# Designed miniproteins, single chains, continued (4): the designs that were tried, part 91

Each design is a single chain, and the fold is of that chain. pLDDT is the mean over its residues in the fold that is shown.

## One batch from the design tools (miniprotein)

Design m15372
Fold by ESMFold2-Fast:
Structure m15372 (fold): chain A 110 residues (1-110)
Amino acid sequence: SSSSIETLVKEIEKILEEVEELAKEYPEIKEEAEKLKELLEQAKEEIKKGTLEGLKKALELLEEAIELATKIEKKLLEKKAPKEVIRKAILVEASLTLLRLHVLLEIREL
């Protein structure tokens, strides 16, 4: 439905803001954060189409985004980043995982 698509778009926009804040707090991950933002902007545009094909492409982009979020977490741990920064990175991965589940549920209802 249109309202479900709008909810998914708002969820991505919130994650984009969280990724931008994380990059500001820990500039050493800026390159990975910029790549993550590019994947999320592409997923957002695919979701906005509201089509089965667009939602399937969004799932693929979100899978890549989750892999990149995991890489960011590993880099933060290796660099011994502050616990609060690591916590925020884990929450970004959790939010992406939940968003991917919501996209999958939307596909099943089509």
Scores: mean pLDDT 89

Design m15373
Fold by ESMFold2-Fast:
Structure m15373 (fold): chain A 84 residues (1-84)
Amino acid sequence: LKEEKKKLLNKEIALKLRIIGLEIEIEKLKKELEKLKQQPKTPEVEKKIEELEAEIKKLEEEIEELEKELEEIEKKLKELEEKG
């Protein structure tokens, strides 16, 4: 019982750290986007904006998937607390 709880807690911590890491990456990309939006609208700048926006969307989708995994782990942890 306690060993299973420790494994789930470790997974919870790992998922939370991954989510934080992705949020930091998104923040950095958003800052790059703001800098590019201040530059003259050339085809190169527009392409780079599109690439950064696409990358941000991918990272946001990854966070959503990790959040779903986190909810499943939190549900299992609650079930283990009710059994213990």
Scores: mean pLDDT 84

Design m15374
Fold by ESMFold2-Fast:
Structure m15374 (fold): chain A 66 residues (1-66)
Amino acid sequence: SMRFKLNQQLVEITEQTNAQLAALDAQLAAATDPAERAALQAQRQAVLAQAYEQQKKLVDEYKKKE
């Protein structure tokens, strides 16, 4: 089923994104240097933007095939 495969891919992206965000949040909690904190925040935003684009693309492609 295309829907089953879509759901598997969305779960995979969510799990990978959550793992990356958890690692970045742990580094942010330990970081005291403002430049390091700014870099980690920028990386966190990039991870979220990438996840959003990947999920949007998969959902949009699924909708087009229905």
Scores: mean pLDDT 84

Design m15375
Fold by ESMFold2-Fast:
Structure m15375 (fold): chain A 56 residues (1-56)
Amino acid sequence: GGWTLEDVRKRLEELAKAGAKKVTIEVSSDTPDETIEELKRLAEEAGLEVEIKKVD
């Protein structure tokens, strides 16, 4: 995919700056658990509650 974890981190920081307190991240059902773990960490680091939904 064209997205990196660095790109995701920047987007989460911008959302927090805009006043967001919670974010929902939709991921493919085949997304590795390690990637999901990193996404959760990045959202928490940005000060956001995160909900990860697997979609196909």
Scores: mean pLDDT 78

Design m15376
Fold by ESMFold2-Fast:
Structure m15376 (fold): chain A 69 residues (1-69)
Amino acid sequence: MEERLRRQAEGAAEENLRLAHGVTPEQIDADPALRAELERLVERHYEALRKAETVIPASQAQADALAAA
């Protein structure tokens, strides 16, 4: 379960950073500042997902929890 939530948080954080800054995953990997921001976003989203802790298959509540982080 923890691995699944972290993977979801990683995906959401990467997507949010890409949309906000218009960067590719390769650019995030190459830029230490973007990588550090990605790591911070992953941890925040992971905590939000853990707090939700509901059986919601690809639901709005999960999206709301990620947006709040």
Scores: mean pLDDT 69

Design m15377
Fold by ESMFold2-Fast:
Structure m15377 (fold): chain A 114 residues (1-114)
Amino acid sequence: MEELEKAQKYLDKGREALRNKDYETAIKYFEEAVKLAPDSKIAGEAYLLLGEAYLQLNDYEKAVEYFRKAIEIFKDDKELQLRAYQLLAEAYTKLGDEERKNKVIEEAKKIKLS
C-alpha cells in the first residue's frame, strides 16, 4: 500500500517536471514510480510518460521501448492500450520505420474490433 502511494507521488512529480519541460527530472521521477510499483497501472502510466519524455528528447528508440512496455501493462484497458499504440506509431514515424509503423496500426485496428 505505501509503495503504491509513493509511486503515485513520483508519477505526479514527474508530470509536473514534464509540464515544465524538465525532461531529465521527469524521467528520474517516472523511473522511481516504476521501481516502486512494477506491473501496476501507475507503472503503465509512467511508461507512457517516459516514452513522451524521450520523444521530446529525440531518443526515439527509448520512446519505442517504453510505449511497448505500456502496451503490456494496459492489456485489460482498451482505451489506454490504444493510446500507447498511437504514441508507438508516432515514434516509428520519427524513426522513419514505415514497416513497423504499419504493423502497429494493424495491431491497433484488431484491438478496436475486439
Scores: mean pLDDT 88

Design m15378
Fold by ESMFold2-Fast:
Structure m15378 (fold): chain A 55 residues (1-55)
Amino acid sequence: GPLYEEGVEIGARYVAGEISSAEVAERARELGRKYGVSDDEAEGAVAYGVIRASA
């Protein structure tokens, strides 16, 4: 769904060196607010993106 689509994009940008770990944390928090999910769920979507981009 849209949460994981945006999380994947954030994770991919981090792996590509385009954003810092601090920016990842900020974007994950904003993503959680945008979709009304917990910070843990938003961080999970971004972590999935990092794993996928690193494969």
Scores: mean pLDDT 84

Design m15379
Fold by ESMFold2-Fast:
Structure m15379 (fold): chain A 93 residues (1-93)
Amino acid sequence: HMDQQVQQVTQQLNDIGNRSNTGMDNSRRTYLNDRSQGRTGIRGNVDGVRSIGRQTTRMVPQVSSSAQRVIDSVQSYGDDQMQSADNDIRNNN
């Protein structure tokens, strides 16, 4: 019903915010570790950055510009490496 749908939408918005924050924190921490140590964690970076980047891009109006800048930087930096590693993982499995 209408009142229940309003409550459901509010809950979904809160869940989206919570998932975005948790996912971004996990991806950012993984990315920073990989970046500071060079190419040592590239496979871990591929799935995390790619997944969170796509989710954050869809939710950009609800994410701060600072967070979006980090996501853009992460995606841009690892784009070629992510593509190569992703293809290697798929071909090896």
Scores: mean pLDDT 56

Design m15380
Fold by ESMFold2-Fast:
Structure m15380 (fold): chain A 72 residues (1-72)
Amino acid sequence: SAEIEAQVAAQRPVIEATLRELGVPEDRIPALVEESLARLRTVLAQNPEITDPEELRRIAVVITRTVYERAQ
């Protein structure tokens, strides 16, 4: 969905900022960003009722932290 892709794309800066705050090395950030975006896309596809920008940002942060912790 074009709408889901737009929402996912809007969260890219939040995901990048979250990884940098966690101290992730710059060379690892691109791969973790793509994994976080892929998981966010799946969550939004399964939960079409999620439309609030603040809720989307909170979900993106939680997904990003989980992806990073699992990649350790």
Scores: mean pLDDT 87

Design m15381
Fold by ESMFold2-Fast:
Structure m15381 (fold): chain A 65 residues (1-65)
Amino acid sequence: MEEELKEAYFEAGEVTRKVIENAKQIPEEERNKIFELTRKALLSQDPKEAKELAEKARELMEKLE
């Protein structure tokens, strides 16, 4: 349980870092959508919810590559 939540938080943090590093290449609207998803994931205390939100953020980031 704790490990699953930590993995979700790590994923959300990694997605956030990639968005910041590639900020000039990512449209502002898409950056804001990804940040909203990662923020919700980091604030969630439910491992399943946090994982789903982090995965959605990652999918949006991958579509912009």
Scores: mean pLDDT 80

Design m15383
Fold by ESMFold2-Fast:
Order: C-alpha cells, then sequence, then structure tokens
Structure m15383 (fold): chain A 85 residues (1-85)
C-alpha cells in the first residue's frame, strides 16, 4: 500500500504530464520536464530534505513557466508544499 506522500507524488506526476500534453509542450522541453518530475517523485519517496525537494520543484517550474498558465504553476507549487507539510 502506498503512503499518503507517495500517492500525492504520483498524482503530482500525473498532473504535470497532463499539463505538458494540454499545452503541446515541445519534445525537448517535455523530455526535460519529465526527467525533473521523475527526480522530484523519487526525492519525495526517498524522504530527501525539504531543501533538495524544493530545489528540484523550482527547476521543474522554471522549465514549464513559458508554457503553463500562472494558475497551473501555482497549483503545482501548492501541491509540492502540501506534500512537504
Amino acid sequence: MATPEQLEAIRLGDRVAELLDKHKVPEDVRREASALTTELIRAIEENKPREEVQAIADRLLKVMEPYLTPEELAEIRAEVDRILA
């Protein structure tokens, strides 16, 4: 059975993938965002320090910033903050 944190991390990953598909993000950017999303999920699952998880999340948001709405970016940041609470 997955922990609540692992379930939230999986949902975050699914949401990022959905947003990348919705905005038809270029292949190279999508590849980078997918790699960062995988790194973020692993960091959460391995209970890495909050600072390391936030650094990965910041890199992911920066890569996605030109393509996503401010509301979608805020949603992803809020979910990361909730997982780390």
Scores: mean pLDDT 81

Design m15384
Fold by ESMFold2-Fast:
Structure m15384 (fold): chain A 83 residues (1-83)
Amino acid sequence: KLEKQIALIERDLPNLSPEARARVEQHIAAAKADPNKETQEKHLQEALDILFDEGVKVLKEAVDYVFSLSPEERIKRYEEFLK
């Protein structure tokens, strides 16, 4: 169970900022070190909450960033992404 939950969280780690990734990894490490299943689940829930909140934050930041760009700069960023 623990390994399966950790694997699910770790799958999405590359999509997080380095700071958020470090926070999530810290909670995963705490869960692995905790012999109590109830507190272990809480550590994993905290990791999932960070993952969810960071996902929403990144989406908002991405939208704000793109909206702040000129039409020419947006096209350039899109072209760079495709290369």
Scores: mean pLDDT 67

Design m15385
Fold by ESMFold2-Fast:
Structure m15385 (fold): chain A 79 residues (1-79)
Amino acid sequence: SEAELEARLAAAYEEAYAAARARYAGASREELEEALREARARIAELRAELAAAPSLERMEALARELAVVEAARERLAEL
C-alpha cells in the first residue's frame, strides 16, 4: 500500500538523518560543503533514474540522500 511505502521511505530518511547528524557533529565547513555537493549530485542521478524506471530501492536511496543534505545544511547553519 501507499502507507507502507511512505513508512519505509520515512524510516530510511530518519535512519540516514540520524547517522548524518552524528557524522557531521564535528565536521568543518569545507567537509560539509563537499558532502552537500556529493549528495546533490547523487540526488540528481537518482531522480533521473526514477523518472526512467520506478524502483523502491532507488526511492529509499533518494530518501537517504535527501536526509544527508538536510543534516549537512542544518550543521552548516550552526557554524
Scores: mean pLDDT 89

Design m15386
Fold by ESMFold2-Fast:
Parts: C-alpha cells; structure tokens; sequence
Structure m15386 (fold): chain A 79 residues (1-79)
C-alpha cells in the first residue's frame, strides 16, 4: 500500500545516524500527518514550518527535503 511504502521511506531516513533528534522528530510528525489523511501539500507546508522553527542546518534540511520528495512521488503514483 502507499502508506506502507511511506512508512518504509521514513524509517530508512530515520536510520541515518547523521540525522539530529530534531530532524527525526519532524519525520515522525510528517508520518503522523499522513496517517491523519492530510494532503501532501499540507504535509510539506508543515514540515517546512517545523524545519524553520528548529533552525536546522542546510544539510539536515536537504536530508528531510529528499525524504519529502520520495513521499510526494508515492502520493503522485497513488492517483
């Protein structure tokens, strides 16, 4: 299912030892919003807001952005 693929993408991203606890928390929130049935647009908007609030480094932001792009692709394929 699309949700199972998204869970796998998030778990794989969180397995990266270079991710900070703040970045991993944002990925957990992304998965929770998807489980709540939020649109991909709402999920990305919220993730960007949380990255800005957490003052993540460009490297951490890039890692989350790659994960969000993979998730977006799953949403597009499910249409």
Amino acid sequence: SPLEKIQEIVEKAKADPSLTPEAKRILDEVLELIKQGKSIEEVIEEAVRRMNEADLTPEQRDKIAVTLEEIRRIFEEAK
Scores: mean pLDDT 84

Design m15387
Fold by ESMFold2-Fast:
Structure m15387 (fold): chain A 94 residues (1-94)
Amino acid sequence: MEELRKKAEELVRKGAAYLKNGDYEKAIQYFEEAIKLDPENPVAWLLLGEAYYKLGDYEKAIEYFNKAKQIAEKRGDERLVKYANDLIEEIKKK
């Protein structure tokens, strides 16, 4: 389990770099692979939602933000719960 989590973290970092550079499709591929290795990582779900938001797919963005929020709530990560909620509310205003 630990080795899979470390690989998932590497994939999340690579995906985040692509997301920052505007390569949203590559970012999505990396986040999806990270989620396959560690589906309980709320950051991977959050960043997947951000990539879809950047592509204008608001329905998928909200879906993945809600998934990230649900996992973060189970882990007691109040900061990530708040951040996911703030992102969902921003999309709903559009």
Scores: mean pLDDT 86

Design m15388
Fold by ESMFold2-Fast:
Structure m15388 (fold): chain A 60 residues (1-60)
Amino acid sequence: MSLEELRKRLVEEAKELLKTYSDEEVIQHLRDIAREAGLSDDTARVLATLAVYEAKKELE
């Protein structure tokens, strides 16, 4: 999976999870997915945080 495809997937998953879970819980879940996809913890954390903020922006 390319980084761009992973980012888009995380944004879509964040939109669904934000209906039920807190921002912090969603970030942690997406961070775990990104790490399993082979990203470093720091990169996974940044990508997960940006995905949640992008999802919120698209839901506004």
Scores: mean pLDDT 81

Design m15389
Fold by ESMFold2-Fast:
Structure m15389 (fold): chain A 66 residues (1-66)
Amino acid sequence: TREEREAGELALIAAQRAAAEAKAADPSATVTIRQLSPTVYEVTAVTAEGTTVTRVDGMEILEQLK
């Protein structure tokens, strides 16, 4: 639906931002974005220090906003 599409776009934007920030903080980091569902993305950043995984749920963002 429209709402799911908008949630998906919000999730993608949030994932893109997280990935960009991870890369800006550590240029040697390997950052991967994976779509788990139409509204959920997973951002994985691998560095020499370790691996960080961030999950973004667009539907939850919309629910929290309203």
Scores: mean pLDDT 80

Design m15390
Fold by ESMFold2-Fast:
Structure m15390 (fold): chain A 66 residues (1-66)
Amino acid sequence: TTLIISGNLSPEKLIALTLQLLGNPNLTVTKVGDDTLVVSGDLSDEQLNALITQLKSDPNITVTKV
């Protein structure tokens, strides 16, 4: 499963989000450009839905499921 995370993120917020995502050992996080993260990994449907819901709670973040 792959998620593309983009948005108007400050450097501090981007770092915090990256560290939060890296806390999950099933996730790989790749920075693509200044405001975009590509997150991939073997997530259950429940874990994926929880992550998408959490990310979408921030109005500055756009999440696209691939």
Scores: mean pLDDT 77

Design m15391
Fold by ESMFold2-Fast:
Structure m15391 (fold): chain A 61 residues (1-61)
Amino acid sequence: SEAEKLLELGEQAYREKKYDEAVKYYQKALSLDPSMLEARIKLGEALEKLGKKDEASQLLN
């Protein structure tokens, strides 16, 4: 399905540490299939990484 393709694109972005992009793909997947548990879990993980990345960036700059 289209939702599954978006999930795969989000997973690729996550592996590349493009957490902002991963969040957008996971949100699109969930908009097409709100029952997709894997997308919900992955979205949470990406948002957590995004928050921690911002904190790390502030400490290093």
Scores: mean pLDDT 78

Design m15392
Fold by ESMFold2-Fast:
Structure m15392 (fold): chain A 57 residues (1-57)
Amino acid sequence: MALYAAGGILMAAGELNAELGKREEALRDYELAVELFERAGDKEGAERARRLKEEVE
């Protein structure tokens, strides 16, 4: 439960950092979101975070 919520927060933070032009911070936030969603067993959340990471790379 907590890992899933943290993953969602990191995805939102990554999107905000990307909008602000902070690409390195956005990339890091998305990487952490992928790890947290995977630990939570949320494969769909992890896939979404990976797609957002690829858009920033």
Scores: mean pLDDT 78

Design m15393
Fold by ESMFold2-Fast:
Structure m15393 (fold): chain A 78 residues (1-78)
Amino acid sequence: AAARAEGAAHVVKGTSALHNGDYETAVEHFERALELLKDSLEAQAYIYRQLSIAYRKLGDTEKAEEYEKKADELRAQA
């Protein structure tokens, strides 16, 4: 499916951006991946965790904690 493939591509790009220290770019890719992979609880939990890491690196502790909580909630449902 196109949405799943596109979502996976955004996860790869987001991870690459995190590796390169491009935290804002990583957030953009992970947010797009969430929209495309909304039918996969496991994928969303993973992406929320990556968003938490990215926001922590950006100094946004409040958003980092919010996304960590969302990741934990989805993992409990999987």
Scores: mean pLDDT 84

Design m15394
Fold by ESMFold2-Fast:
Structure m15394 (fold): chain A 60 residues (1-60)
Amino acid sequence: SPVLARVVHDFTATRPDELTLRKGDIVLVHERLPDGWWLVTRLATGETGRVPSAFLEVIG
């Protein structure tokens, strides 16, 4: 099931499959891959992309 996470540090995308996020953004987590990159949707914009899990804190 998808879970909610909060962005704990700013992340800037460097590749087309990645998503730029700012500290305090809320994301919906779709996939948690073993390489440490998670597929997320930023709730404020509806944009989807990959982000390192180290930048996220699961909240629900």
Scores: mean pLDDT 85

Design m15395
Fold by ESMFold2-Fast:
Structure m15395 (fold): chain A 58 residues (1-58)
Amino acid sequence: DKEALEDLRKKIEESKKIISDEEYEFYLKILDEIEKMIKAGVKGEEILKKVLEKIEKF
């Protein structure tokens, strides 16, 4: 969902002033991984699982 990605990217940019540089870099890395998975045709459910795993480990 391209619109959801654009919304997430905007929220991360807005949060940059509130969150740490480390958190900002982490969220940007997650966005890049999501974009790669969408381009590879991975199902949204599988994308969500992988994103949650990364957040859990952070």
Scores: mean pLDDT 75

Design m15396
Fold by ESMFold2-Fast:
Structure m15396 (fold): chain A 65 residues (1-65)
Amino acid sequence: AAAQARADALSGRHAPVIPLLRKAVEEVKNAKSDEEREKILQRAADEAGLPVETVRAAVDGILEL
């Protein structure tokens, strides 16, 4: 899968994506404002080397599971 292959590639050069996304999910759940949520997602995106929209979609998907 293209998404899985990309996650594996990033694990070699950046922080592991899965633990970073789980941390972002927990922080987003504790965020008190939309501005705070956007800051958390933007930081996670920067650390993972991914677009913020990709990180937001992944976090939302995890929150629904």
Scores: mean pLDDT 70

Design m15397
Fold by ESMFold2-Fast:
Structure m15397 (fold): chain A 55 residues (1-55)
Amino acid sequence: MKELEESMQRVVDVTIDERVAERGLSPEEVEALRRQADQAIQRNLQTVKQIEQER
C-alpha cells in the first residue's frame, strides 16, 4: 500500500512540475492541485483496500 501511495505522489509531483513549466501556474494554483490530488489519492487507496480485503 505505501508503494502505491508513493508512486501516485511521484506521478502527481511530475505532472504539477510539467504544468508549471508549460502553463506558468501560480503558487496558489499549484497548492490547490496538490490538495485535490491528495484527496484523489486517498479515495483511490480506500477503493484498493476494499478490493484487497476481498482477495
Scores: mean pLDDT 74

Design m15399
Fold by ESMFold2-Fast:
Structure m15399 (fold): chain A 67 residues (1-67)
Amino acid sequence: AEELIKKANELTDKASEMAAQGKVREALRALADAYELKANAFSLMGDEEKAQEYRDKAERLRAAAER
């Protein structure tokens, strides 16, 4: 679980950097990937409620990236 959280934080930092460079669509996709990793980490820790919350957030970000 710790490794997934670390990777999610790294992707969040990369998403912020991409947004600063004007790569908004790529930033949204990177952030969605980060939230999916957090969802997997919470699922591994037995917190399915938080896992589902992060999955829902990831899906919303992916939808925004496709528009």
Scores: mean pLDDT 81

Design m15400
Fold by ESMFold2-Fast:
Structure m15400 (fold): chain A 90 residues (1-90)
Amino acid sequence: EYIEKAIRYAEKAKKAAEEGNIKEALKYIGLAGEYALVALNDATEEQQKYIKKALEYLAKAREALYKGDIKKAIEYLEKAIEYLKKAKEL
């Protein structure tokens, strides 16, 4: 449940960034991070590794947006989504 919400918000963040809506992208990065953090409570050790990697990439995406590097932010969001999906499949 919470991993699925984290994925959905990370995907919304990527779409917002692609559309140049930086404020919405930052909001959705925050929501994705909150749901990813909650998902750690019921996660296996292997899932926790992937969720922690996703959280690192969400933080990098946020930093890239603050620097105006939209292309790099989108790349980091793609990595965050990838790791969240890997965690969900376990």
Scores: mean pLDDT 90

Design m15401
Fold by ESMFold2-Fast:
Structure m15401 (fold): chain A 80 residues (1-80)
Amino acid sequence: MLEQSKLSDKEMEEMLDELERLVNEDKPENVPRATAIMIRLSAASLARKFSEDVEKKYQKVLEKVRELNKRLQQERQELE
């Protein structure tokens, strides 16, 4: 049975769009916010199955976040 606390497909798409925008700006300051959005999306995906289109978009955005995280780890070594 459907839970009322679940995110709608539209809400998922809006979060994915925001996450993609943050990644596209290519700023290390965006990584914590992008990671928080990713965690929320991951929790939502465990609660229900999304449309295949939304799931594909989610996986593509996750890959971009992982790449940004790798860059952030490199920059963290420069923080002293």
Scores: mean pLDDT 68

Design m15402
Fold by ESMFold2-Fast:
Structure m15402 (fold): chain A 70 residues (1-70)
Amino acid sequence: ASPAEIEALKQRVIDAARTLLDAGASEELAISGARTAATHYVQAGKLSEEQGKEIIRETEELVRKLTAAR
């Protein structure tokens, strides 16, 4: 996968978390959704294990920042 393809998959993981937050889900549920999406892409061979872990970490950081905003 090219860097652009990896960024597109990262955006889909972020969008999954954002959709859950917009629906009123908790921080923990949004992060769980992001982990599920990233794990699916790793299992499908679209992301490496390391790429999946990094995307999860970045998405968790983003979700925590969004949830901390008043």
Scores: mean pLDDT 81

Design m15403
Fold by ESMFold2-Fast:
Structure m15403 (fold): chain A 70 residues (1-70)
Amino acid sequence: MREALAEGARVAFRAGEEDFERGDYEGALRHLEAAERLAREAGLSVEEVLGREGARRFEELRRRAEEALA
């Protein structure tokens, strides 16, 4: 169960990166929120699921997408 949720979080994160690269900032935020929720449901932090660099990228993408929609 935990591994399945963690993998779901990684898949959602990659989808969020792809949305951001296409300029779909609303889609990017939805996928990043899904990744964070799945990590939380697994009892893990975003850094524990994505690694240190992945977690940094996650926060960068969230910040940039929020700025683009403000």
Scores: mean pLDDT 87

Design m15404
Fold by ESMFold2-Fast:
Structure m15404 (fold): chain A 59 residues (1-59)
Amino acid sequence: KEEEIKKLLEEIIELTMKLMGLAADIATGKATEEDIREFEELVEKINELVKRLEELKKE
């Protein structure tokens, strides 16, 4: 269970770093339509992983 928590935290961090890169491109007007879609998908994925992490911590 602790290994699963660690893996989820590492994945959340990695996805957050990718999200920040896309956010910078959006803010500077360099983002494509595909980049904006990927940003939205990453936000949803991170939220799902955070919820799963909270569930694991309650066990």
Scores: mean pLDDT 80

Design m15405
Fold by ESMFold2-Fast:
Structure m15405 (fold): chain A 71 residues (1-71)
Amino acid sequence: MKLSEEQKQALQDVSQKLQQSSEQLKKSGDDDHAKTLQKQSDILKKAANGEPLSPEEEKFVKSVLESLGVG
């Protein structure tokens, strides 16, 4: 997957927000939701850094970009 700088920045911003939400959920004892947000954050960080993605990870990244209106 080839991403523009705008798309990479958008994914990095969403990743940071998911990381913060995961931290809050861990503090409230909601470990299952925290783990889900952590995994999603990690996938978006991989994409933003140009790391190889699995087909399922690439599909997730595309869905996030579409929801943000950046492709």
Scores: mean pLDDT 82

Design m15406
Fold by ESMFold2-Fast:
Structure m15406 (fold): chain A 66 residues (1-66)
Amino acid sequence: SMAEKEIEELVEKAVEAARAGDLETAQRYFKEAVELAEKTMSKEEAEKKAKEMEDRVLRAYIEAQE
């Protein structure tokens, strides 16, 4: 769906920002992705998606610092 593509684009931007060490920008895009997920899918699916997105962003940040 269009919403799934928009969520993925926001997550990719958050991951890229986290990899660059820009945590403020990463947090902003992550928040937008979570909010879009909450508006477009069930609560259970949005919570699952948020956990997956958080893992991706944190992994990118950790790998960039090491």
Scores: mean pLDDT 84

Design m15407
Fold by ESMFold2-Fast:
Structure m15407 (fold): chain A 61 residues (1-61)
Amino acid sequence: ELLERARQHRVRAEALKQYAEANKPTEDQRKKLMDEAERHSKEAEELERQYRDIVEKLKAA
């Protein structure tokens, strides 16, 4: 669900960063990869926040 989707985005962001480091692409390619990684990180953060809110509500006893 939300947590799994957030995890997928985080994994993708990390993979993009690692690819940029390992393959030493051109400056333009590197910037594009880093921009995409940032997008995924931001989306993961948003999904994690939503998931946390739901979990906290469910745990309320």
Scores: mean pLDDT 77

Design m15408
Fold by ESMFold2-Fast:
Structure m15408 (fold): chain A 83 residues (1-83)
Amino acid sequence: GLLDKDGDGVITREEFFEVMGKILKEMGISEEEANEYLERMFELADEDGDGKIDEAEFIRLFDFDKDGTVDEKEIERWLKLTK
């Protein structure tokens, strides 16, 4: 998937911050504020504290497409809120 660079259905902390950080930055959120939101969201998703979340858990949190890809339509909605 877009977020799963290893193809094992697991999203690492680095992958999560990289992808979501870019999305939030494009929305006009400062890097500092974005990092605080990302940190909290990852902690809530990573119940085991192992620094990883599964792709299904990520989809559930953000209501993305069932095929594990980020819905560009949802990203566009979020981007419109910054105008």
Scores: mean pLDDT 62

Design m15409
Fold by ESMFold2-Fast:
Structure m15409 (fold): chain A 65 residues (1-65)
Amino acid sequence: SAEVSALVKEFLSETDPAKQLELLEQLEPLLRREPEAVRRAVLHDLLKVTTDPEVQARLRELLAE
C-alpha cells in the first residue's frame, strides 16, 4: 500500500533507532492488513538493512507473530 511504502521509505532514511522503533509501531497495524507473505517480505527487507540491535530485536519479534 502507499502508506506502507511511505513509512518504509521514512524508516530507511531515519538514523535514530528510537524514531525507527516509532515507525515500526506505525507500520505494525498496516502490515497486519497485508497478506502474511507481503508482511514477512517487508520485515525481512528491513531486518537486512538495520544495524541497531534493539530495532533488529523488534523486527524479529514482529516476524514471530
Scores: mean pLDDT 84

